# Ledger of designs, part 100: designed miniproteins, single chains, continued (3)

Each design is a single chain, and the fold is of that chain. pLDDT is the mean over its residues in the fold that is shown.

## One batch from the design tools (miniprotein)

Design m11451
Fold by ESMFold2-Fast:
Parts: C-alpha cells; structure tokens; sequence
Structure m11451 (fold): chain A 66 residues (1-66)
C-alpha cells in the first residue's frame, strides 16, 4: 500500500483541485480524509505530512491571490 506520506501528498493535491474548482463539499471531505490519515500516522510521518500541507496551503493561497 502507499505510505502515509505518499497518501498525504495525493490528498493535498486533491484538496487543492477541489477547492480551486469550487467544490467546497469535496474539499471538506478530502480534508477529513487527511485528518484521519494524520491521526493514524507516527509522529515522524505527521511531521512530514504537516510540511506537505503547509506547502499546499501556501501554493493555493498564492494561486487565489493571483
């Protein structure tokens, strides 16, 4: 199966795509999946996933401000 970190990357990309498409319900669902994955992850994995999420939000913020 894909690693939690790999899954986090895919979920972060999916959240961004849904958010930019105006799919608020789908974006919220993806965020809930990301949070569940975080809850199941080790402290080391959570640290890496936090970095992924932080970068995704920064990128998305730049895109909506453009």
Amino acid sequence: PPSPVEQAGRLADRFRERFLAGDGEGAAETLREYQRLMDQASPEERRQMDGIWRRTIARLSAEVEA
Scores: mean pLDDT 82

Design m11452
Fold by ESMFold2-Fast:
Structure m11452 (fold): chain A 79 residues (1-79)
Amino acid sequence: MSKEELDEAIKDFRKAIEALKSGNVDEAIKILQKLKEKYKDNLAVSGAAERMLNLAKQGKVDEAIKLAEDFLKALETLK
């Protein structure tokens, strides 16, 4: 993953977290679906996005936020 691709992934995950925290679950779902498709060849990124997406769809918003924040911290260490 290039630094530019990593920076974009971090931005997209932050947008998803903000949408979840604001109660805009439908917008978060759209962002996470786009992330999963965009990074389909990166199993760590696409897998995290899919897990967050599934939690959000189940109404487990707090769990989705926690998972997203933990994954975002991991991505930040790769800069």
Scores: mean pLDDT 81

Design m11453
Fold by ESMFold2-Fast:
Order: C-alpha cells, then structure tokens, then sequence
Structure m11453 (fold): chain A 77 residues (1-77)
C-alpha cells in the first residue's frame, strides 16, 4: 500500500542519511583542514534529516501496526 511504501521510504532514508552523517562526521573529526570541518557540519545536517525520517517512520509504522492485516491483504493482491 502507499502507507507501507512511505514507511519503507522513511526507514531507508533514516538508515542512509544516518550512515552518511556518521561517515561525514568521522571525516570532520580528522580536522585536517576547513574542508574536513565542513564535512563534519554536513554530517550533522544528515543526522538531523535521519532523525526527521525516523520520526516519520515511527509515526507511519504506528498506524500500520493498527491496520497491518488489512494493508498486508491489499498489498498481497
């Protein structure tokens, strides 16, 4: 269903943005130049996006948990 697709998208976004944010923050932590510091700042922004995506996923998943049987039946056929 659309809601299941949106929940899956939100989950993929928080996982991808979270992983990217962590890598960029690790690069930023090296502190070798202003460009590395800038990478760390981009990492913080991606972590914020990951948190927003996770909040969206949690909200949608709560709705789906209440309606899982109906949504699954529609998606299967």
Amino acid sequence: SLLEDLAKDAKEKYEKYGALGAKLKAIGALGLSDKYVEAGEQGDKYEALAKAAKNTYDYLQTYLDNNAASAAAIAAR
Scores: mean pLDDT 83

Design m11454
Fold by ESMFold2-Fast:
Structure m11454 (fold): chain A 85 residues (1-85)
Amino acid sequence: GEALDLVENILLSVKLAKKVNANDEGLEQIKKNAIKSLEKLLKKVKNPEVKKALEKTLNDIKKATTIDELISSLESAVKDLKKLL
């Protein structure tokens, strides 16, 4: 679904950033884009379980201070969203 596809695409972007050793500015831009995309999707999502999972994902991304924390949070979010399908 749209929620899973978005979170998987964000995860791929973060994993690519790690692989190419992106600088702090690049990581912050990925994080800002992820937050904006998730907030936009949250306004449209009506399923309460999917909404709760996305709200948790948004919070985890906002709290992440390292690229590894971002990857771990996003991998957890993908697993949670797959269980809701």
Scores: mean pLDDT 84

Design m11455
Fold by ESMFold2-Fast:
Structure m11455 (fold): chain A 82 residues (1-82)
Amino acid sequence: SEKGRKLYEEGVELAKKGDYDTAIKKYQEAIKEFEAAKDYRLLGEAHNNLSWVYSRQGKLEKAKEATAQSKEAYLKARELEE
């Protein structure tokens, strides 16, 4: 999804600037778009970056959950490859 990719890129830029709260919102919006599009590779990337941001905020349980979601998405992406 073009919209999902743009939201994800906005999240990455916000995270680089240390605006973690807004980055989380952008990653969550991107995740919804990637789920709808079944873009499991980008879904994995979004969850992975969400995990990193949660870790930086000290939200370790949310970070672990996001890491698990990232791994699951990457596995689905691989299963759908030719």
Scores: mean pLDDT 88

Design m11456
Fold by ESMFold2-Fast:
Structure m11456 (fold): chain A 81 residues (1-81)
Amino acid sequence: SKIEEVAKELLEKLEELLKLVEDPNASEQEIQDAEQRLKATAFELQQSLSDEEWKELQEKIKEKVREISERIHKALAEKKA
């Protein structure tokens, strides 16, 4: 379904950001650029769905998004130490 395709794309972009923040050779600029790309992609994908479809998508992926976000935050904290 369209919701499943959008969910996959959003999760792939989150995984790309995670890989970049876990890379010791990645610059702060590269990470910021990836964050901006993720935000832009998420906005475009949200605009392609109805409010109801977006809500359904969020419920389907909320646990995976939480897992990836926690790993991103941990990796960013380690880079600051």
Scores: mean pLDDT 82

Design m11457
Fold by ESMFold2-Fast:
Structure m11457 (fold): chain A 95 residues (1-95)
Amino acid sequence: MEKEEKEERIRRILEETYEIQKKLAEEALKKGIAGPAAKKIVEMSEEEAEKRIEKLVEEGLKTLSMEEIEEYEKKLEEEKEELKKLKEEEKKKKE
């Protein structure tokens, strides 16, 4: 249970973090403020992203504590709320 739960939680954090970072990078590129890191995230293929996530899940399973995972999950939820607000404001401004 604990090992499987830990792996699932790490994978979810990484997948959702990647999705958020890609959306933020797309918004930054749209506004002309994106750096090289943002361009790399947007240009990354789905297969490349999946391979990177799998490698990070394996490393995270070995190095992260459950307490650290909980902290990352909390930060991820905060980032999701921020992204939601940014998208809502952009839509209202542009209509």
Scores: mean pLDDT 74

Design m11458
Fold by ESMFold2-Fast:
Structure m11458 (fold): chain A 93 residues (1-93)
Amino acid sequence: MREVPEKEIRPGDRAEEGSAFYELAKAIFGDSLSPLERVRILQRNLGVPEDGIAGPETVAAMERFAGVPVTGVLDKEAREKLIEKYDKGELLK
C-alpha cells in the first residue's frame, strides 16, 4: 500500500527530499528513481513542463487529473485520487 503525503502541495514547492511534492511522486512511482526524475515523470504524464517544481500549471494539472476543483493547492483528497488514477493506469500515457 502506498503512503499518501499529509502535507498539501502549493505552487513553488520543489521536488526536494521530505517535501510534499517529492513524497507524492515517491508514493506514485516508488523508490527506484531519483527525487527529480520522479517529479519530472509525473509532470510529463500530466503534460506540463518537466522542471521539478510544483508551479501553478503543475498543481492545476494534478487537480484537474484527480477530478477535484482547481484551488491552486493539492490537498490530501486530491493526492489520494491521483494515486488511485495512477494505479488504474490512467495517469501513464
Scores: mean pLDDT 68

Design m11459
Fold by ESMFold2-Fast:
Structure m11459 (fold): chain A 99 residues (1-99)
Amino acid sequence: QDQQVTDRYAQQLRDLLVSYGISPQDAQQIAQAARDGDVDRAYRLARQAAQRQGLSQQQARDLSRQLSRLARQARRDGAYNVYGGALAAARGIGDGAGV
């Protein structure tokens, strides 16, 4: 797996999360879990971040769609850890939203 491609997609994942109001700290931790292939951690951190930020169902749905799009691009370019992590984060965001 190309480290440079993985780094690029992890950074895009972080930036996408921040664009929806997830804190830079939470976004960095989620992106790191994705880089490490730790899908359980990516899911848990994303769920907690969505709850802390108070993401609406609409914001969570939009972010989940963007994360799924990013995941497909990462998979196409061979960034399989970020592919798995972005999908796990999308699920976590959806499960954490609704307050």
Scores: mean pLDDT 87

Design m11460
Fold by ESMFold2-Fast:
Structure m11460 (fold): chain A 65 residues (1-65)
Amino acid sequence: MEEEKELIQKLKSPDPDERIKAATELAKRENLSDEAVQAINDVIMNEKDPELRKKLIEIIEKNRK
């Protein structure tokens, strides 16, 4: 959970490279917490990069069940 919190903080970074890196790492995880899923969903609503948004949506779909 501590590592997930760090990745969520990086998703909110003003640096797009940090956000992409965090999304890539989160995509490799199998069991994200509900808090992480909620935070990712919030980031999706504010993200302008279509590739990054697609990757985040895939993470949410993978962890929706």
Scores: mean pLDDT 76

Design m11461
Fold by ESMFold2-Fast:
Structure m11461 (fold): chain A 103 residues (1-103)
Amino acid sequence: NSLRNNPLVTNILTSCFRTSVPEDLREQALDVLRRAALSLPIDEVSPEVINAVVNTLNCVLNSTDDPSTLTLVLLITENLLKAYPNNEELKKLHVQVVQKLLQ
């Protein structure tokens, strides 16, 4: 995963994660983000954890125009949609990431 190899991606993601994820959910939200970024199987988690992850990705989307960072957000969102295909917030996020990449 290129997250550790790009300081800009790491800083934006870390900042958005700290702002969007309640402290008590951080371990679960971080594991979900890590698994999605690595295309690993994602276990069922509470709706609060998924909402925190979606809020993190929306924060990243609104904080950068960097194509590499947006491509990572797209990959994470697509892998989350495979695990949660009926999640309307993830569907909305997917549309927004694709639109931003096409601009």
Scores: mean pLDDT 80

Design m11462
Fold by ESMFold2-Fast:
Structure m11462 (fold): chain A 100 residues (1-100)
Amino acid sequence: MEEARKLFEEADEHYKNGDYVKAAELYKRALEVDPENPLIKARYYYVLGKIYKEQGLDEAAAKAFREALDILRQSEPTPEMEKLRAEIEKDLKELGADLS
């Protein structure tokens, strides 16, 4: 857990700085240490969606965002997960995509 948490924290800092590729790499590494963590898994898919969106791959971005939402919906909600859900829903609406 400590190793996954440290990788997650480093990934979150890269995400905040707009370095989505580096954030995705670190979230993936955190998932390799803690593969069942829904917050890390949802963050990973969300960041993949952000990368696709920046590349103009809106359909791939929407699919990644929906995957992140599905993970969060199947998990016991925490304040961090609720905040992430709101961010993902906002990005999906900006793409004109359904929240399903």
Scores: mean pLDDT 83

Design m11463
Fold by ESMFold2-Fast:
Structure m11463 (fold): chain A 98 residues (1-98)
Amino acid sequence: MAPELVEVGAIVEFEELLSDEQIEEMTREIKALDPNAELTVRGRLVMIKVKAPTAEAAVAKVEQMAELIERTYGGKLVTIGGLADVEKLFEERLKEEE
């Protein structure tokens, strides 16, 4: 029985593959902003996952994290949206590429 939390995601695309060190550092930075946030990397794509009691709070957090990633690591923001929709789009895009 999960609390009624809003889950929001963002996808950031990089021009180069990220190293394990960069992924660890990026994850650490994101968790420093919100310990409940998660980061998933697949190839050149980074997915940020946040949850909060309100949609406004979740969007604000993920936007701040995406901006940090863009500024610090040079990624390009692809999308921000509800986590389930973002994960679905990400999965479908990966299936189409294969």
Scores: mean pLDDT 78

Design m11464
Fold by ESMFold2-Fast:
Structure m11464 (fold): chain A 90 residues (1-90)
Amino acid sequence: SDEALAEELIAGAKEDIAKLRALLEEAKKNKDVERLKYLLELAKDKLKQLETWYNRVKSQLSKELQEEAKKVIEEYRELKKEIEKIVEEM
């Protein structure tokens, strides 16, 4: 696969996580259950897309890009779990 495309996708995922975290903090302050549920579904969809891509291309990626991709996937998994707990506790 194209290394430049992989770098772009990983960078985009990192930016999406940062934006989702900011939206999550706002939704928590406002106790906006509907927004929290929306952010949970969005995080699930983005994680699924990233994992699907990674599983398809991982053997073709450099070791460094594999490590960066795994790190971003784990950050998404942690974010998803965090939102799930918040929704369950409300």
Scores: mean pLDDT 87

Design m11465
Fold by ESMFold2-Fast:
Structure m11465 (fold): chain A 69 residues (1-69)
Amino acid sequence: SMAEKLLEEAEKRIEENKDASNDDLLKVYSEIMDEIRKLLYAKKITPEQANEISRRIFKKVTDVIRARE
């Protein structure tokens, strides 16, 4: 599904940037969130799917940042 592909690609981007600066990682996060919003607006994913992907990606990004502290 589109939602499944979006989540997989987002997780890959975060993993590729796990050693980047916090600012750069947050830029990647912002780009992923923008893509989620665009797909939701285009009705390619449901609001429930968008919310779940957003929650999972936010947790992954924050866990990476917190692990550096």
Scores: mean pLDDT 85

Design m11466
Fold by ESMFold2-Fast:
Structure m11466 (fold): chain A 107 residues (1-107)
Amino acid sequence: MKKVTAVLYADGKEVAKAEAEAPAKKTGVSTLETGNGKVRLTISVDGKVVAEAEATVPEGALLTTKVYVDGELVGEGSATYRDTAEGSTAVALAGTGAGIQAGLKVG
């Protein structure tokens, strides 16, 4: 198993962190807009959420998600948060067989 750490930044400031021990295969990280200035950071293994964190961010904030495996940076993505528009951060984890999907605005 590998230690997966996902960190969410808003305008360069850490606002959320999720961490899990997961197999090198089928691990995914996602950052989702949940509405009303909220974003959710999740780590999933084989489609099951194993860790999550939530943050409140202002409109126009630059969101950056960084993903680490055993302390090594393996992926990074950024998007600007928009209250009325879809914003997302997506990062692919090499060697896990799972991509990171973000940008789904729900309700």
Scores: mean pLDDT 63

Design m11467
Fold by ESMFold2-Fast:
Structure m11467 (fold): chain A 92 residues (1-92)
Amino acid sequence: AKAKIEELLAEMKAIQDQTAAIIGLQSGLSPEEKQAIIDQANAQIAKLNAELKALLEKTLGKDAADKIMKEAQKKAEEKLKEAIQARLTLGR
């Protein structure tokens, strides 16, 4: 279970990092196009969170899984914002 949890977390981080890189590399994107890319990344993260939740429900039970997933989703969205900000400040 731990290895699969680490795999899912690594996939979420990869999506965040890749999304930030795409936004950083394609400086010609409109704000609307950037938001669409962010929304797509968040949707992919939500799908991975659903898989993680199912795995956690099998090991920890539904109530504990629900609490962890709620916090994880908020943290994932926050980390995506931080990654994008970091890319926007790396202009050298």
Scores: mean pLDDT 72

Design m11468
Fold by ESMFold2-Fast:
Structure m11468 (fold): chain A 88 residues (1-88)
Amino acid sequence: MEELLQKLTELIRNNDTDENVEKVIELRKELVEKVLGKEVAEKIEELLRKAYKAEKEGRLEEAQEYNEKALELLKPIYEKLKEEAEKK
């Protein structure tokens, strides 16, 4: 699990490549499932889907609310990434 955090941090530092973006998305999914569990990862995906639909329908305020809820669930992972970035 720490190896996934390190790889994700390194890919974020080199964020200028489209190929690295795909790897970041895949590693983030795996990391969320490993750290928070399948049910929480599924809840985050549900919130992101709702945000995307709301944005498509022009309901920007609702889209922002769903995105913020998803980010709050991801907060433990972002705090972990921040600590790893400061250590390395």
Scores: mean pLDDT 67

Design m11469
Fold by ESMFold2-Fast:
Structure m11469 (fold): chain A 81 residues (1-81)
Amino acid sequence: EKAEIIAEMLVDALKDAEKVEITLTKKKDSVEITITFVKDGKTYTSTGETDEPLEVVKEAVEIAKKKLEEEGKEVKVTVKE
């Protein structure tokens, strides 16, 4: 389903990261996703928006967090409404 597809995309994008911080910011008609991750000792930040409902994005991020943590990565998630 939609949340699982988004989660798999996030996991694939972050597979080489050591630490990940995901911040979700609810806007009127969208959700802003800011991802900060550490790879090879360097810090990278990426920001994007999606028109998916916040509930779907939160579920996707929770699934991705669990999978990344199973691979030994440190993951932090912050939600702003």
Scores: mean pLDDT 82

Design m11470
Fold by ESMFold2-Fast:
Structure m11470 (fold): chain A 101 residues (1-101)
Amino acid sequence: MSLIEKVEEELKKGKIVMVRAPDIAFAKTLGTLLEKELGKKVAVVDASDPNAAKEAIEAVKNGADIIVVAARDLETTERLAKEVEKETGKKVAVIDVKDFT
């Protein structure tokens, strides 16, 4: 199963999808690819930014279906996902790009 297929599967379940990428350049490239391939609104956030949680929450409130997170580890991405769920009431599925390489 490709990363794109896994993202689409979770979106069909009515979830917001949060994808962990290793760095911001990769995250931006992946975000553009996912937006083009799936026709969904994508936001990109850097987990090292102190405003990352606020940016992710605002993006979801503004209709983003997918958030690509530049983060060193999955735990940081899962923490952001929980904050988004708490503030928006939407379920979030977390996917790590390394599981598809």
Scores: mean pLDDT 86

Design m11471
Fold by ESMFold2-Fast:
Structure m11471 (fold): chain A 100 residues (1-100)
Amino acid sequence: MELDPSLTGFELDLQLLAEAIEASPSGVIKLEEAIKLIVDMQIERGKFTTPEQIEELEKNSRITIEQLVEAGILERSVGEDGEEMLRLSELGRELLEELS
């Protein structure tokens, strides 16, 4: 699938998160793990990053996740230890089928 360059990061972040969520035995991942996955992917796609660029990527990744939750693509819940957990919504699954 050929992605629009302006949308490539957003769609790839969503696909990455969905793969991680679906691979999880519980169907959920921690918010911190989701942010780390996006940051690691962006670092690999970039040539190299500085600590300042990594901090900016973490902030942008958190904003992206919040936007996906607000759009109803991801659902937020609280885990046993009070940690924020993310799961894929029905809408999120439908969007991923279109991207696959």
Scores: mean pLDDT 72

Design m11472
Fold by ESMFold2-Fast:
Structure m11472 (fold): chain A 68 residues (1-68)
Amino acid sequence: MSKEEIIEEAERRIKEMAEKYNLSEEETEKYIKSVKDLIEDLFKKKDPRYAETVEAMLEGLERELEEE
């Protein structure tokens, strides 16, 4: 997947979580920025586990929101 496709998918998943867990627009934007910054950093470093790292972050966020 391209960097842009991964960012788009991550943004979509965060927006879905925002709707499900009633996150504010400000919180949603903060999480989107954080995941974009992570993806940009991973691609700049040419990290071979970039997809696993992004998935772990998204799963961790959903788990945190689901348990609270």
Scores: mean pLDDT 79

Design m11473
Fold by ESMFold2-Fast:
Structure m11473 (fold): chain A 65 residues (1-65)
Amino acid sequence: KLEVGDIIITENGEEYEVTEVIDDNLAKVKSLDTGEEGILDTKTKLLILDETGKVYKVDLSKVKR
């Protein structure tokens, strides 16, 4: 289960912090590098960036607290 403040790591090594848990399947995240915001779908394990529309796969077993 994701919590606010958890760090998500994408397959390309980018780090995103969970800023809001919307429901059991959706969380808002923010890049620690660029500040770009996105939506993480925990059902598909995909992070979709709001500004660029880029999609990254995430490994939810590698979440840092």
Scores: mean pLDDT 81

Design m11474
Fold by ESMFold2-Fast:
Structure m11474 (fold): chain A 71 residues (1-71)
Amino acid sequence: GLEETLKRAEKLIEEAEKSLESENPDKEKVKKAIKELREILELLKRSGAPEELLKKLEKTIEELEKKLKEL
C-alpha cells in the first residue's frame, strides 16, 4: 500500500544521498534512483496521496537532480 511505496522512496533517497556524499559519487546509481523516485511520484499522484506528501517528494527529487548536475 501507500506505506510500502513511501518506505521504498525513503530507501531510494537514502541510497542516492549516500552515493552523492561519497568521495567517488556513482552517477549511474543516482540517475536510476531519481528515475524510480519520479515513477513513485506519478504513482502517488494517481493514487490521490496528500498534496503535502507529493510536494515534499517532488522537492527531494529536485534537490537530488540539482546535486547530480553539480557533479
Scores: mean pLDDT 84

Design m11475
Fold by ESMFold2-Fast:
Structure m11475 (fold): chain A 85 residues (1-85)
Amino acid sequence: AVAEVAKEVVDVFEEAAKELDEDVAKGLIDGAKTVASLLEAGRYDEAIYLLRAALENAELAGDEKTAAALRKALEVVEKGKEEVE
């Protein structure tokens, strides 16, 4: 369950990173690893908070590719939390 959610988040960001500039892709993958670590620690609320903050920033910047990846990752994490609680 937790490992599957963390893997799906990383997979979503790795797919998005293939279409981004190297610096942006690296930041996205580093962020995905942070979210995965929080999920493994059972810190779903913190993972959701970080994903929502990143999504808001991406939407404000007009970065639709990053925003789409963040929305998908957020959906995966929120669904994972509901299945645990």
Scores: mean pLDDT 77

Design m11476
Fold by ESMFold2-Fast:
Structure m11476 (fold): chain A 67 residues (1-67)
Amino acid sequence: SARALAEEAVRLADQAVEAAKQGDMDTARQLMQQATRLALQAAPGLSDAERAALQARLNAAADEVKA
């Protein structure tokens, strides 16, 4: 379901942030790519509000990984 894909995308994004905190930038980038792919698959099945919230969560995680 779209909700399950969105939840998994957020989970992977959170894992990417933790990998980056541990200095594992290769794992962090791979997890962010997977999170982005799942978010794109989820997007058509989500409301506008749910899509905006998902995008905000992934953007925040991407900023943490880049820091």
Scores: mean pLDDT 87

Design m11477
Fold by ESMFold2-Fast:
Structure m11477 (fold): chain A 93 residues (1-93)
Amino acid sequence: HMSKEDFLISVATALVLIILAIAKKYASPEARELLDQAGADVVYYLDVKKDLDGAIKTLNEAIERLRSLGDEDGARAFEQAKKLIEKVKKEIE
């Protein structure tokens, strides 16, 4: 059996991937590239490093950049991903 912490991180990773896939569907090419790069970094922090703070920091930086590109939908999607990771962090503390 997976530990509670590993299980919750795996669930968060899966949900982040779903959020990312939906956000990318209508994004501009520039916003899509940012969503892909930041999304890959977030997944790496969650799945490989188990570093939820690193994932949250990456999402904060990406949200600011998405807003500067005019992708409010992408920014909002990453805000939802951030809230999910923050909730998981609180649960495993």
Scores: mean pLDDT 84

Design m11478
Fold by ESMFold2-Fast:
Structure m11478 (fold): chain A 59 residues (1-59)
Amino acid sequence: MGLAFDKGMQATSSTDWEEVEKLVEEAEQLLIDDGISEDLAQEFRDSMLESARIVEEIR
């Protein structure tokens, strides 16, 4: 969980949307590799992307 979570958090702090998408996609793959279901990994990805979008809009 640590590496995937770290990449997700790094994505939400990035100001480059392409980098955000890449980091979130890498986090999703790390979760799947760690044995998390694809559905749950996708929900994590979607949640991180939405969080990053909200943070960018507020900043």
Scores: mean pLDDT 70

Design m11479
Fold by ESMFold2-Fast:
Structure m11479 (fold): chain A 76 residues (1-76)
Amino acid sequence: MEKLSKEAAEQGVAEIEAQGLSRAELEEYTQKYLAAVKQIVASDQALAPEDVEQLRRWLAAGLYLKKREAEEKKKE
């Protein structure tokens, strides 16, 4: 079951990659995810299903950015 969760996250990253988002767009999505998480923690509010789906997309963008950064570091 843990492997299925990782697989779902990897699939989201592949979808973000296919969209051809720029580094700036990936960073913007990552910032939106972090801001939303901070607001939820501060407000103790329940998320609507639509917001959960959007957060998964923003998280996938952040994961893709980290993957790209690791590859860039390896290439110098």
Scores: mean pLDDT 69

Design m11480
Fold by ESMFold2-Fast:
Structure m11480 (fold): chain A 92 residues (1-92)
Amino acid sequence: MVYRVTVTGTGSVSKEEIEEAVAEAIGRFLTRHPDARVLGVEVEVDEKTGKFKVTVDVEAPSREHAEELGKLIAEELEKLGVKVTSIEVEEV
């Protein structure tokens, strides 16, 4: 199944820092779930407001796996001092 993981938040960080944090989270996820496949990653940052949106499309065996990816993304982002406001998972 393919799932879309969307993580939104706010903080004083660059798009590059968010992209690096997301890559770290994906690496951690794929180490635990080598049969999962990341299909796409999109990062949007409004540097004036600090609002960001991360979207990851992942092929995984269950919604729980996609939710785990969302939590790992949030953990890596929170290490940058940002506030994660929502994590959403939907089947696409």
Scores: mean pLDDT 86

Design m11481
Fold by ESMFold2-Fast:
Structure m11481 (fold): chain A 73 residues (1-73)
Amino acid sequence: RERAAQELERGGENLARNGGPRVLASDSVEEAERRGYLGGRAAGLAAGADPTGVETAGQMGGRSARELAERVA
C-alpha cells in the first residue's frame, strides 16, 4: 500500500531525471498530479490491493507527481 506509493514516487523521480522533465514541463502541474494518481491506482490494482489500498496508492502517487512537477517547474 504505502510501499507501492513510495515506489511510484521513486519511479517519478527517475522519470523526471531521464525523460519526465520534458513530459511534466509540457503538462500542467494539475495534469501531472492526475497522471500520478492514475498510475498509483493502476499499480495498486496490479498488486491486487484492496480498494482502500488502491485509493491510498492513487492519492500518494498524485501527490508525489505534483511535488515533482512543482520542483521541476
Scores: mean pLDDT 65

Design m11482
Fold by ESMFold2-Fast:
Structure m11482 (fold): chain A 104 residues (1-104)
Amino acid sequence: SIKETLKRIAELAGVELSDEFIDLLAKYIEAVGSKVEENGYYGPLNLTEEQLKAIVGEDANIERIKKFLNEFGIDPERALKLLEDPEVAEDVGRFLKNLEKLIG
């Protein structure tokens, strides 16, 4: 389940996300992520590089976020393994918490 995977990502990234946000994000991925494939979009969220930069800020490692999102779209288990790196977990956690603030 996408919802179960998102809960596991939040746990590994050390961030607290609301059940409402996790439900909303899972529905978004299911409804939109599987239907749109475009140049410059990343993983199941179909975010542009400009949108990623707006969410995480200019001081974040955008390439780590891109790598995580691409792996999440291909192999969720491999994406979860990337979160074993504390730096990746911090960047992904910051991304998800900022995304919650923007759409929650």
Scores: mean pLDDT 73

Design m11483
Fold by ESMFold2-Fast:
Structure m11483 (fold): chain A 63 residues (1-63)
Amino acid sequence: SILDELVGRMIAAIEAGDWQGFLQTYREFVDYLDNSGLSEDEKNRLIKELSDRAQAEIDRVRA
């Protein structure tokens, strides 16, 4: 899905240390969610899942 592609791009950007690429793709992710017709609860869930995955990847890079 497009969400899986966007999440994959964000994780790859974190692994590469490409914070500009991460921020650009994160904006695309939020814009996609806002235009998807999803409820606020579902959008918040997806953002939390992304945040948890991003934090795990940051922790890996810092280790």
Scores: mean pLDDT 81

Design m11484
Fold by ESMFold2-Fast:
Structure m11484 (fold): chain A 60 residues (1-60)
Amino acid sequence: TQEGTTVTVREDGDLTRVITVHQRLAADGTLHLTTTTLTYDKNGNLVSKETSEATLHLDR
């Protein structure tokens, strides 16, 4: 089992998006991804939070 976390920061005009992707590879080759996107305004206020989950099967 392998786990990893990737954080990406993007600026979109006056908004800052912090995208966190948590990755977990299971022993059967299934990759589990949890993506959390936090959007902040120019004043540093959190204006939205989105979480999505995806599962990919890696055949090797």
Scores: mean pLDDT 78

